# Ledger of designs, part 64: designed miniproteins, single chains

Each design is a single chain, and the fold is of that chain. pLDDT is the mean over its residues in the fold that is shown.

## One batch from the design tools (miniprotein)

Design m2337
Fold by ESMFold2-Fast:
Structure m2337 (fold): chain A 65 residues (1-65)
Amino acid sequence: MAAPRGAIERAARAAGVSPEAVDRAVASAKQAGDPGFLRAALVGGGASPEQAERAVEIVREGGGI
């Protein structure tokens, strides 16, 4: 299931990427069965490791993974 829009938008702002990039990263993490893949996908989308870590926390709190 998709994460709530508010969590996706907040995570996108924290990571410095588009909401669509966060949605793709969440889908990739769910496909891999590993929440850590979300951080890797966000870094691949242009986020720093620190920005990606913060975005992962926001998505987890929002119930996206």
Scores: mean pLDDT 73

Design m2338
Fold by ESMFold2-Fast:
Structure m2338 (fold): chain A 79 residues (1-79)
Amino acid sequence: SLLYRFRRARVTLDLSRLAETEEALERELTGEIETSDEAEVERLAEEAAAIERELEARRAAGEDRWEGEILEVSIEELE
């Protein structure tokens, strides 16, 4: 059942990475927006919004779904 621990850790790391990336982009946008490059600022805002949407979609529909998926795979591996 070592695979169960690996899978759980990997998914947790991926979630943390996404959250950190979204937070980093949000802080970059809010903390250090380069007004000289409106196009770049617009793209950063778009990327931050996209990541935020993905995180929200994953949390709203995903936390239970991911837990279910992990449990399902873990059960198969445990067997």
Scores: mean pLDDT 52

Design m2339
Fold by ESMFold2-Fast:
Structure m2339 (fold): chain A 69 residues (1-69)
Amino acid sequence: SNEETFRRTLASTLEALRNGGSKAVVLSGLHELLKVETDPRRLALLREALELVRNGAPLEEVLALLERI
């Protein structure tokens, strides 16, 4: 299901953030989440997270935002 795929991809992206994964890996995860998500609240959080990663924000800030999903 889309929700199962979303939750799996979110968990993988959160793990990359926690373990100091590359910016490219985190961006890839966020793009995959954006492809399968339809909820406006989650889309807004994902777009904000994408902007933070692109702008070089601290990993802790990106992680905290995505944990709100």
Scores: mean pLDDT 82

Design m2340
Fold by ESMFold2-Fast:
Formats: structure tokens, C-alpha cells, sequence
Structure m2340 (fold): chain A 60 residues (1-60)
């Protein structure tokens, strides 16, 4: 769980938003009670969706 969180944060910092979303989604799947992962997932989606348009990046 924590490994995906850290990889997602690094991808987010590098501007690789699709990679960040994928890692945060896995972190949430492994640990749904992780509030930090949920917040970072929302942040990554905002970067891709211009403020939370939808799950466009999830399985396009």
C-alpha cells in the first residue's frame, strides 16, 4: 500500500499524472481507509481533469 503511495507522489511531482492516478488508485484499493491516498488521488485527477471532470483517466 505505502509503496504505491510513494510512487504516486513521485509521479505527481514529475508531472506524470496518469501514472500518479494509477498508483494512488492501487493504494486506495489496498488500503481504503488511507485518507492521504484519497486526497492525493483527487489532486491527481484535478491535474488531469481540470477540476474533477470525471473518471476519464481511469480506463480510457
Amino acid sequence: AEEHLERGKKALEEGNYPEAVRHFAEAIRLDPDNEEARELFREALKKLGGGGVADTVLAA
Scores: mean pLDDT 71

Design m2341
Fold by ESMFold2-Fast:
Structure m2341 (fold): chain A 55 residues (1-55)
Amino acid sequence: VKLEGEEKELVIELIKMAEDPNVKADGVVDEKTLKTLEELVEVRPELKPLLEKLK
């Protein structure tokens, strides 16, 4: 599965959250985004490090 369009934007947003402690500390970690990433990791294991970084 190609990671393009909305999935690509979602991954970029997750990277921003993971690297920006203010975004995490201010508490709007979108749980739906994390759930989507978990599903993507099953299909694209290359995203697993990104998921673990957010956990």
Scores: mean pLDDT 59

Design m2342
Fold by ESMFold2-Fast:
Structure m2342 (fold): chain A 65 residues (1-65)
Amino acid sequence: GGAEAARRGAEAARRAAEAGDSAAAKTQWYMSGLAGGNPELGREGAHAGAAGDGEAAWRKAQEAA
């Protein structure tokens, strides 16, 4: 479900960040469909316009981990 997809994206983002690749971490998180695990949101909002909101959510997920 959505919670599982969100966790999956956060875990992938965290792993990429630990490897020293913050850009890849953010990209993986967007591709996993942001906080809700909705790939449609990820595709639609992944472009430059949605980056700020997605970064805030990604940052919170990483801090919570």
Scores: mean pLDDT 55

Design m2343
Fold by ESMFold2-Fast:
Structure m2343 (fold): chain A 74 residues (1-74)
Amino acid sequence: SLLDEVRAALLKFVSPEVAEELVRVLEEGYRRGLSLRELQARVRELADRHGLSPEQRVIALTAAHEFYQAVQAA
């Protein structure tokens, strides 16, 4: 699935705990019909809670943006 692909990509850069929480944020955002702005705000909150580096934050935000676009294309 798309979420499995996102999880696999994230595991190269963040801990399994962070990857799983991020995947849940993306899945919930899709179910709730959140805008890209709202989805990115939740990802930033997650990054702040887990003390992600600037590089990890960019990766997480990019994953959210790519997920959002893929869902809109489907």
Scores: mean pLDDT 86

Design m2344
Fold by ESMFold2-Fast:
Structure m2344 (fold): chain A 93 residues (1-93)
Amino acid sequence: KEAGAEAGRLAYRGAEAAAEGGEAGDAAKAAGGAIGAIGGGLSAYLAGEGPEGRAAGRAAYDAGARAGLAGVRGDAEAAREGGRAARAGGEAA
């Protein structure tokens, strides 16, 4: 339970960093944030137990990946929304 929630928080922090980097034109920060969002989402996916936990983890991974890509493209709002979704999915995993 705790591992999924921590993975979701990592994805959220990565998404925030990706959004900030994209807004500031800081490609290194945006890329680093995207890696964090994707990695956090993946960790939530791997932590998911049972059918519902696995489904929540997959949702967290998909949301984290979308958030990271949105951030590096400069879509800060989509990145932050995806980060929130990844956090919720991780907490449910």
Scores: mean pLDDT 80

Design m2345
Fold by ESMFold2-Fast:
Structure m2345 (fold): chain A 70 residues (1-70)
Amino acid sequence: GKEEIEKLLEELERLATRAYLTLTDPAKAQQAVDIAREASREARELAEKGEYEEAKKLVEEAIRQIESLL
């Protein structure tokens, strides 16, 4: 439900912050921030509509994309 999405969004934000601080390539650092920002926006919109499973999958995919940059 909503609590699970909030926890995933917190994990996404922590991961994006870590990526931004550790990535030496400015383009990759910006990409990580952009992925997190867009996924957070879309996931919040989906959660407001009650589409929690779709929101969860979107955040999990964003986490995987950022991890691939590390």
Scores: mean pLDDT 86

Design m2346
Fold by ESMFold2-Fast:
Structure m2346 (fold): chain A 63 residues (1-63)
Amino acid sequence: MSEEEKKKEELLKKAIELDAESGLYYMLSSSYKLAGDEEKAKEARELGEEYRKKGKELLEKAE
């Protein structure tokens, strides 16, 4: 495997990690919403969205 291909794999792994973190924040947001804490639910959702964006950027960079 070339050095460029190894770099691509590292970016893909990081993108997967960020997507997993995004999922955790979405779960937290849902839990807070069910508990009636709309402010914390909103914060968790926004963090989830940020992590998903970062993961998507890394995925595009890995192309």
Scores: mean pLDDT 81

Design m2347
Fold by ESMFold2-Fast:
Structure m2347 (fold): chain A 65 residues (1-65)
Amino acid sequence: MKVYDEATKEMIKAFQKAHGLKDDGVLDEATKAAIKEFQAKHGLKVDGVPDAATQLALGKAGITS
């Protein structure tokens, strides 16, 4: 199972708020779908997991400050 630190969880919550989703920091189906779309737009691996490359892209987009 993949676990992530509190900074990653805050990033997920910020992403969820930006996309009008429930900001619970959980990778629910809706959250995974939104992350996959973000990954596809940024040329990343489309797996719905907020790995290091996805986190970098989110930070660059101003979502995770």
Scores: mean pLDDT 72

Design m2349
Fold by ESMFold2-Fast:
Parts: sequence; C-alpha cells; structure tokens
Structure m2349 (fold): chain A 75 residues (1-75)
Amino acid sequence: GPVPSAPLSDEQIEAVEEALINLVKDLIKEGYTKEEIRKFVEAAVKALVNAGLITPEQAERLLERIEKYIDELFK
C-alpha cells in the first residue's frame, strides 16, 4: 500500500487546508480571477509535495476539496 509517512501530521494537514481556504478568500478580495486562484492553489500544493511535506495522494484530495470550494464561491 502507499507509504503513510508524511512529515506533516493530520492536524497540520488540516491547518494547510485552512491556510489554502484563507488564501482563496484573500485572492478573491484582491480581485484575482477563478483561473488565477486555481493556479496559485495548484502551485502551492505542488510546492508542498516537492518539499516532501505532504504525499501526492494527500495533495490530490486537498486540491479537489479546495477546487470545489472555489467553484462554490464563483459558480
């Protein structure tokens, strides 16, 4: 099965999700478009994977949740 070893705990991963949600809200306030916000979130999550802080599977789940949140805000 996939190796469950990520340097971040489950609590820290939840904090990352909250930070990304706050990032989305801040970018909306600054007037960024839906596509620009998606690119920023994708880049941030990929940077976390590249740094070894989260697994690719956690990154995929996180991106799906945040993208759904972005969709709900912009429709």
Scores: mean pLDDT 78

Design m2350
Fold by ESMFold2-Fast:
Structure m2350 (fold): chain A 72 residues (1-72)
Amino acid sequence: DVEKRIEEWLKNNQVPRLEREEYEELVALALAGADEDELIRRAAELSRVDRGMDPEEYKELNEEYQRRLEEE
């Protein structure tokens, strides 16, 4: 399951910085047949975006975002 591999990669690299749309881009890319190296590069690029947020705000947004994904 590509979604679970992406979630596990994010967890292992402690990157709670992806928004719903960014995560959906990674999932769509994976479903289109992108290999894991490409997904990792893309996720790393997205996670490098400095949003200027407090770390706790990142966690709250990531939790809300993941909750919405589970409800979809």
Scores: mean pLDDT 60

Design m2351
Fold by ESMFold2-Fast:
Structure m2351 (fold): chain A 91 residues (1-91)
Amino acid sequence: VITKVDLLESKLPEEAKKVIELAKQGKLKEAIELFEKLTGLNKEEKAIIATYIIHAYTKDLVLFADYLRDIENKENLDKIIEELEKIKEEL
């Protein structure tokens, strides 16, 4: 699980990796604000970042694992991104 996560992170631009670091630190508002400023990200990259922010908010390991599987399979990427939009409304 950790190894797969590290491999997904390695595919991201440096600016996007900073969003993940903020999310891992529990700085959700800062992570979301930085994520919104990023341009040129493809859908997979957006879903990876969104998955980390969602996990930092929910602390749900099962949901985190399900989202990582969806990203690997190129499935439900839009759904993951939409879940982050809902979290932004609560913050």
Scores: mean pLDDT 78

Design m2352
Fold by ESMFold2-Fast:
Structure m2352 (fold): chain A 96 residues (1-96)
Amino acid sequence: YAEKAEELRERAIELEQQGKYQEARAAFVKAETYELMARGDEERAAKASEELGKKAEAQGDYVTAAAAYEAAAEAYEAIGDEEKAKELREKAKELA
């Protein structure tokens, strides 16, 4: 997770420099989730990413919402909540 978080942060900076701000924001959201997972705080990562997904969706930012729901699903799967992970993956697909 730590290596993936670093890669996503570097990609987010690159996307931001290219003016792709929505994609950059999505990458930063995933990076933050993976950083929390790398520290062993997978439950917090899952809940925080799900909450970010809901807020982004409410604001019409579907790119960020899809990325947040995907990251939340990975975190929920890591803690054994397969049902919630499945729900969030389907939601991410609908928004992407």
Scores: mean pLDDT 79

Design m2353
Fold by ESMFold2-Fast:
Structure m2353 (fold): chain A 64 residues (1-64)
Amino acid sequence: MEEYLELAKSMIKTALTAGVAPATAARAAVDVLVAQGVPEEKAREIVREALESLGIEVSEEDLE
């Protein structure tokens, strides 16, 4: 679990540095975690924790 949280943080930081919007970066991180075999609900939970840890606010609807 901790490995996926760090992966999500890294992906979001990289996307933001490249000029991607926070909501788009968050959705991309969810998609990557799901592709690695993480259940959708769990992937969204991990991405929310990553965003909170980074001080980034994204609405729940933006994670769909």
Scores: mean pLDDT 77

Design m2354
Fold by ESMFold2-Fast:
Structure m2354 (fold): chain A 101 residues (1-101)
Amino acid sequence: LVEKVKELLERTTERIIEILKNSDEEKAEEAAKRIEEVTRRTLEELAKAKSAAEIQAVLRRYVAEVSKIVQEYIDPDSETAKKIYAELERLAGEVQALFDA
């Protein structure tokens, strides 16, 4: 379970970074660097998680921190922000499906 959750998180982060790199947002590079740092810490915490509840808590924190970075650096009404929120929603759904299996 943890390894598959790590894969989903890494793929989600890669897509978010790609969205930012292809955007015309002034602070996209700063946002990308902060999201990469959040992802690195989240992967370390997932490696130490011992229960489904701990995995879910770590992922909720990741979503909250990435959302905060987007709100701080990106126009919340932009297509860039909407695409990133869609990626976070997809991650949450795919992870929930793993726990419901």
Scores: mean pLDDT 83

Design m2355
Fold by ESMFold2-Fast:
Structure m2355 (fold): chain A 54 residues (1-54)
Amino acid sequence: IDQKELDAAMLYIQGGVYLVIGDREEALRYHREAALLEGNEELAKREQEKLEEL
């Protein structure tokens, strides 16, 4: 397993924790960073757009 894949998974999990406690802004930031680490620029852009809606 690539370290970047593990780091992205950890960021995704942390973002999920923020969603559960109601911190939507931090959740979206963590999901954006996870997408960037995975090289998924399309997903990162979508998460950024959701952040701009807050």
Scores: mean pLDDT 79

Design m2356
Fold by ESMFold2-Fast:
Structure m2356 (fold): chain A 51 residues (1-51)
Amino acid sequence: AMGEMMVGMLQETADELERQAALSTDPETRQQYLDLAEISRKNRDYFLSQL
């Protein structure tokens, strides 16, 4: 139950961060959002493995 909720939240967070990266004109800011999105996807995968 909690793990499923965390998976959903982390997926939504990754999608939102990727969207922010696409809107960013500064390369460093864009890369920062992409790095954060990747961290969220890795955390999502971790929680998926614990379900």
Scores: mean pLDDT 83

Design m2357
Fold by ESMFold2-Fast:
Structure m2357 (fold): chain A 75 residues (1-75)
Amino acid sequence: KEKEEELEKIFQEVAEKLVKENKDEEKLLEIGDKLALVHMEAVEKGMEDEEIIKLVEETAGEEAAEIFREELEKK
């Protein structure tokens, strides 16, 4: 429950940073959908932080994974 709320905030921060760096609206929508799927999977399976980072990298790309890792390190 606490982990779910934490992940939601981190994924929101990742999406906001990607919006600033990527000006392609179609690409941003695709990345947003992919991040939402990763978030749901991570919560449902109780994935560890390193597993989530790897899934983000495979699904939404290395840039999204790096931002996600940075946000995790801040918490």
Scores: mean pLDDT 74

Design m2358
Fold by ESMFold2-Fast:
Structure m2358 (fold): chain A 71 residues (1-71)
Amino acid sequence: MEKLEEVKKKMYEKLAEILGEENAELIVAAHQGEELSEEEAKRIEELAEKNREKIEEAEKELKEFAEELAA
């Protein structure tokens, strides 16, 4: 969907702010269906656990934004 591109862009920006650009790129790629290496997945899981509250807040905001765009 065309509106999904806007959501992906904001997802990347928020994740880059929280986890850094490298890890944000990997998460966005995984969300788009690309498989992460075991090392990349482990690294992201560890960082996500440490930043869980910030990531949960960002994901919630992105879901709300996506729902508004889909209306």
Scores: mean pLDDT 73

Design m2359
Fold by ESMFold2-Fast:
Structure m2359 (fold): chain A 61 residues (1-61)
Amino acid sequence: SVDDVQQQIQQVGDQIRQLQKQYQDAIAAGNTEEAKKLQQQIDELVKQLQRLGEELERLLA
């Protein structure tokens, strides 16, 4: 449903925000391996967010 997709968008957005903070902390600490892993996780969640946005657009059409 529209409500379910909107809730998922909010949750994924929150996860991205948290991981971005962790990424900045890893960079500041010089932990390049952790930063790389966090960047990959962020990239995957961004792709998920894009798919959810497309699904929401289809439901609202």
Scores: mean pLDDT 88

Design m2360
Fold by ESMFold2-Fast:
Order: structure tokens, then C-alpha cells, then sequence
Structure m2360 (fold): chain A 61 residues (1-61)
């Protein structure tokens, strides 16, 4: 969905900027929207990005 894609893009932008907390927020919202749309493949891909953002956040002070 357009909303899920926009949320994913915001997450990607936040991740690229090193704003991992913001990236986690947007990726979480994107996953929710993809799941509601029945796009399980896209939800799984964004979940992997969310996991990487969580790993980066843990390493960031």
C-alpha cells in the first residue's frame, strides 16, 4: 500500500541518518500496514530492517 511504502521510506531515511529510534518507529508502522494489506513478503523484509535498526540502536549511546 502507498501508506506502508511511505512509512518504509521514512524508516529508511531515519536509518540512513543514524536515527535508529525513529527508524524503528516507522518500520514498526510499515510492518503493521503491510500485514493489514496481506503483504507478508514486504512485512518480512521490513522486519529484517527493524532487526538491524534494533542492533544498531543497542550499539549506539
Amino acid sequence: SAKAEALKAKGDAAFAAGNYKEAILYYSKAIEEYLEAGDYAAAREVAAKLGEALRKLRAQE
Scores: mean pLDDT 87

Design m2361
Fold by ESMFold2-Fast:
Order: C-alpha cells, then structure tokens, then sequence
Structure m2361 (fold): chain A 94 residues (1-94)
C-alpha cells in the first residue's frame, strides 16, 4: 500500500485528502495540521488545509493557508485560484 510505504508526513497528507474527498472536513483538517507539524513548509499541505477550511466556511483561516502556499510557491495556480475564491466568499458574508 502507498500509505504503508509513505513517511508519516506524507501519510497524513494522503489520509487528509481521503477525508476531504469524503466531506469529512474536521478529520481532513486534523490530518493536514499533523502533516504540517511534521513538515511546516509543505505547499500541498497548506493548500489542502486551506481548501478544508474553505469548505467549512472558515474563510479567514483558508486565506492564511493559501497565502502561505503562495509564499512557498509563488507560481502555484491552485493556491492563487483558491485564495481569490476564499476572499470572494469572505466579502459575500459582509
């Protein structure tokens, strides 16, 4: 299994992605936070943690993680796209 062969940070990232795909946003957040505890500069972990917060309607937290992903990877088109979406959603809750 890929999960059995992965290091702990990668395993948490993959388990978080599985939870995110199932709509289990709190479980996804827990796994992505653990992935970031083990590897704080993981661009994908920041991106997917942002997406999980966005799905929960926690737009300010989502923005923070998308901005961190862009600081680490300025040319990341997914981080730019989701940052714009999160800012739009935050403005709509005005």
Amino acid sequence: SVFEAADPATRHLLEGLEALNKGEYDKAIEHFEEALRLNPDDVLAHLYLGIAYLKKGEYEKAIEHFERALQLSPDNPLARFYLEEAKKKLEEKK
Scores: mean pLDDT 86

Design m2362
Fold by ESMFold2-Fast:
Structure m2362 (fold): chain A 102 residues (1-102)
Amino acid sequence: MTPKELALENAEALIDLAVEALNNPNPAIAKTSAILLAAQAMWLATSSGAATEEEVYERIKERLGEEIAKKALELYKKYPGKALTPEEVLELVEEVEKELNK
């Protein structure tokens, strides 16, 4: 397995975890977790040179839906390749809660 193939396999595993995260009984936590995992998948695939942002965006959109794909892309661009702080995670949860209450 090449390093790029391994990066794509790991990115797909993160997308699989994001799909599973949507089963969380708290919808704000479910959606926030899915967005975080999808953003990590995007970073892993793009930073390895295995895929373009557009290719990973379309894959996330197909598996998680357009809303999560858009939020993951925004998060990926704002905080490239690193875990969010607890404060940044709380901000994202608040944004997701506002969208769910609309």
Scores: mean pLDDT 76

Design m2363
Fold by ESMFold2-Fast:
Structure m2363 (fold): chain A 109 residues (1-109)
Amino acid sequence: EKEKLLEEAKHAAESAIGLAKRAIDAVNQGVGSERHAKGAIAALDEAIKLFQEAAEVSTPEERKKLNEAIELLQKARDLLTANPTDPSAWEEARKLAEEALKIIEEVLK
């Protein structure tokens, strides 16, 4: 069911945002956040997979919006992979993931 896949993707993306926020706080306190980076990347990978599965069973218009969300999540993942301890990269990744969630909420209504 499309709605179930979208809800699972939303939960994975929310998990990634939560991990990114904690990692930003840790880096700002002068400690490494590599552990949080691995967790956030895994959550983003799961969200991307679930969004791709949802897109396959969606209408063409919904699929276009879901692909936009997937691109944002992929960009967030790439930023964290390249810069696992950079708070500015974590903040940007968080914003990208939040924008992806906004798109999914529009598709769900």
Scores: mean pLDDT 76

Design m2364
Fold by ESMFold2-Fast:
Structure m2364 (fold): chain A 45 residues (1-45)
Amino acid sequence: MEEDIKAAIEAAKKNVESAKKISPTLYRRAERDYKAVLEGAEKLK
């Protein structure tokens, strides 16, 4: 579970970096997903 959460955070972070280089629309979506993952992880602590 904790390893899965850490992996999800890392994957979302990488998606933000990649999306930032591709398009503003993808960047915005990736940022939103990243924030959602961080919020979920905090609530599961």
Scores: mean pLDDT 77

Design m2365
Fold by ESMFold2-Fast:
Structure m2365 (fold): chain A 57 residues (1-57)
Amino acid sequence: DPVLEELARALGVSPETLREAVEAYRNGDEEKLREIAEKAGLPVETVRAAAQSALDA
């Protein structure tokens, strides 16, 4: 998924990490989104926005 790969690179995370965030976002798993954000050193709002953008593509 080219959009997911571009977003992952822009955030400085692996495409696998962003795919995990997309799944958490789709499932409404706020706890998992926070864990991913903490591990990546990013605000949860940033990770949520990226997951939404990847899902909408």
Scores: mean pLDDT 81

Design m2366
Fold by ESMFold2-Fast:
Structure m2366 (fold): chain A 71 residues (1-71)
Amino acid sequence: GEAEKLFEEAERLDKEAKRYAVEGNYVKAYELGAKSHELLAEGYRLLGKEEEAEQYFKRAEELRKKAESLK
């Protein structure tokens, strides 16, 4: 289903974010981590899991703010 595709893309981005973090590129790591959390939020929303979706959206915003603070 659509939610499963979003979760698969989120996992791909999370793995990429972790690679950038290991390389010391925290700006890119936080930006990719934020996108991963946004996709998780969308997936949970499609499944009717509104509370989980809201938590992931909030975490995405925190990660984007961390990326911006490093620029």
Scores: mean pLDDT 88

Design m2367
Fold by ESMFold2-Fast:
Structure m2367 (fold): chain A 74 residues (1-74)
Amino acid sequence: AVSEALEYIERAIEKLKAGDIEEAIEYASRARVLARPVSPKAAEFIDKAIEYAKAGDIEKALEYLEKAKRELEE
């Protein structure tokens, strides 16, 4: 589950950087479902990233996805 969650987080980051906000939120939501049983903290970071992406704060959305990725990697 960790490797799948990490892949979806990375896809979400790529989509945010490309301006594909809708697809980024879809990937982040999938990552959240996979991350929650492994790391509730990583899932919290993904939740914050989704909220910021919806608000148009792409910089903070990226920051929180990166935090979620690091939490799952270490």
Scores: mean pLDDT 85

Design m2368
Fold by ESMFold2-Fast:
Structure m2368 (fold): chain A 83 residues (1-83)
Amino acid sequence: DKTNNSLVSSSNGSFSGSMTAYNYAISGNPSDAKTSGDIIGSYVDGNINNGNNVGSSYQPVVNSNVHNSIDYYDSVNNYYDSS
């Protein structure tokens, strides 16, 4: 939490980082993402949401104030599934 927070702008609402924030969001607390999507979808996404950032080898950087993105969740999910 604290360690990841150093690379993440915030716990919820706006994450800014790289693979660290990405993994943190995935492994985060599911009760936090109880609204709609999932941990990632409830948190935030940024450039990854544009679609071009999504990819098995691309490390998505999460950074946004928007709690929406099923696209992010799918991208992250596919990225994880790729592994």
Scores: mean pLDDT 35

Design m2369
Fold by ESMFold2-Fast:
Parts: C-alpha cells; structure tokens; sequence
Structure m2369 (fold): chain A 96 residues (1-96)
C-alpha cells in the first residue's frame, strides 16, 4: 500500500477544490465531477457521465450489492485511481 496515502491526499485536495468552486448548482457540480474523474482515470467525459447516471438510477437492491463490492475493491486496490477504475467497471457490470 505504498504511495496510496499521497494519492489519497492529492485526490482529497483536488476533490475539495472541485466541490468548493462548483457548489452553485447540482448541474455545475456534476459537470465538474465528470471532468475530474475523466482526467483522473484517462477515460472520456461522456463515459464518466454514463457511469454516474447509472449510479444515480440504480435500484436499491443493486445499490446495496455495489456498496458491498466497493468495500472489497477499496481493500484490495493499491491506489485511488485503481479503486475508481475497478468501481466504474463493476457499475457497468451490475447495470446488466
């Protein structure tokens, strides 16, 4: 778990900046988060948007399933970027 503390700190600082700068409307916050995750993970903003919309519209049962997987993925991931990438892959699998 080397470097994960530094990655978490950088992630938290960047996320805080995004939230503080874009707290004016829900739309602005969502757009800022889409851009942030797109840059962080190296995936298209459109794909991030799709994943975030899936997360919002997941049935309660699937949300509970995802939450259990999130805990396991966080424990096994060596970095925040690895965790988020695996989480996004799981979201796409659960939608099916």
Amino acid sequence: MENSEEEIKIFEEKQKEVLENNLKTEEELEEALEEFYSELLGIPKEEVRKILEILKNLPEEKQKELAKEEDKLLETSKSITEFLKKLFEKVLEIEK
Scores: mean pLDDT 71

Design m2370
Fold by ESMFold2-Fast:
Structure m2370 (fold): chain A 66 residues (1-66)
Amino acid sequence: MKEEIEKAVKEAAEEIRRRTGLDVEVSVQDGLPVVRARGAPLTEEQKLEVTRITHRLMEKIAEIEK
């Protein structure tokens, strides 16, 4: 269970880095994904990509926990 969540988190972090170039840390708090980005304020396109990837991660976590 937790190992599958850890894998999903790592995959989400790598996808964010790949698509946006952001240095991000992704974690799960109270079953919800939390993303912390370092650097300048995010562009609207970067925010959209992070939101999309985070939403997919949330769905994967819900599926794993069922």
Scores: mean pLDDT 77

Design m2371
Fold by ESMFold2-Fast:
Structure m2371 (fold): chain A 64 residues (1-64)
Amino acid sequence: PVSGVEALREAAGGGEEASVEAAREQMAKRAGPDTGEWFGRAARIAGGGGERASVEAADKAAGG
């Protein structure tokens, strides 16, 4: 649907801060604060350059 593209675009710009906070909290719950801190830092750096990089960082952290 056409509205799906609008939703996707909004999601991408919907809040890097919120995404970083939520992902960091989830990671901390899974592996502990150490992993959450690394993920938070990587996502924060990516957030400064692009949300796509944040997704990549999150995927990498989940795999590691």
Scores: mean pLDDT 55

Design m2372
Fold by ESMFold2-Fast:
Structure m2372 (fold): chain A 61 residues (1-61)
Amino acid sequence: GSLEEAERLREEAERAAAEGDYRTAVRLYFQALSLLSDVLGADHPEVQALAAEYDRVAALL
């Protein structure tokens, strides 16, 4: 389901970021954030946490 897909994308993004592939990480985080936000809503704590991870990695580009 969408939550499982968002979790998988987040894991892939974390691995890419750990490897220094920030461009791939940002793309995957954005996809995960879009899916999670659609299911849980933008105000949900998990969505806000993922958005913070996205912003942090995007700043490294």
Scores: mean pLDDT 86

Design m2373
Fold by ESMFold2-Fast:
Structure m2373 (fold): chain A 72 residues (1-72)
Amino acid sequence: GVEEALKRFEELKKEKEEAIKKKDIEKLEKVRKELEELLELLKRNGAPEELIERLEKEIEEIKEAIKELKEE
């Protein structure tokens, strides 16, 4: 259900923050893939557009973080 998806989303956001703190590019790429899989699942289950947009925003933020770390 949506509540389970929201809990998974919060877990992934926490993993993103830890990976950024540790500058762990591989972990960030793993979290990005998990977020993309969650986005696909939510789209298939007709989740609210606002939740879809929030996930897309987080995916873009993690892509930017990966880019910045790789450019260092």
Scores: mean pLDDT 82

Design m2374
Fold by ESMFold2-Fast:
Parts: sequence; structure tokens; C-alpha cells
Structure m2374 (fold): chain A 58 residues (1-58)
Amino acid sequence: SLEEVFREVLEKAHELVKQGKYQEAIEYVEEAARRNPELRERLEEVKRLLELLLKLSK
């Protein structure tokens, strides 16, 4: 389901963030948004939050 795909993307992004790999998490979510157009708006919002977290971590 779309909700299962969304959850899997969030879990992977969270794992990358836990490792301090913010840029990799952003790139992963952006690629997932391209592959899942039905989730694009939701994943673009997640990407914006990750970009904010990266900016605040500097």
C-alpha cells in the first residue's frame, strides 16, 4: 500500500538521520518522491523538514 511505502521511506530516512547522514536522507527522500508520484507532496514536506534539520545542525 502507499502507506506502507511511505512508512518504509520514513524508516530509512530516520536511520540515515540517526547516523548524521542528513544529505543522504534528503537525497533518498527526493528519489522516493520521484518514484512515487502519489506520495510526492507528502515526501517533499519530509524533505523540507530534513533540510531544516540539516541547517539547524550546522
Scores: mean pLDDT 86

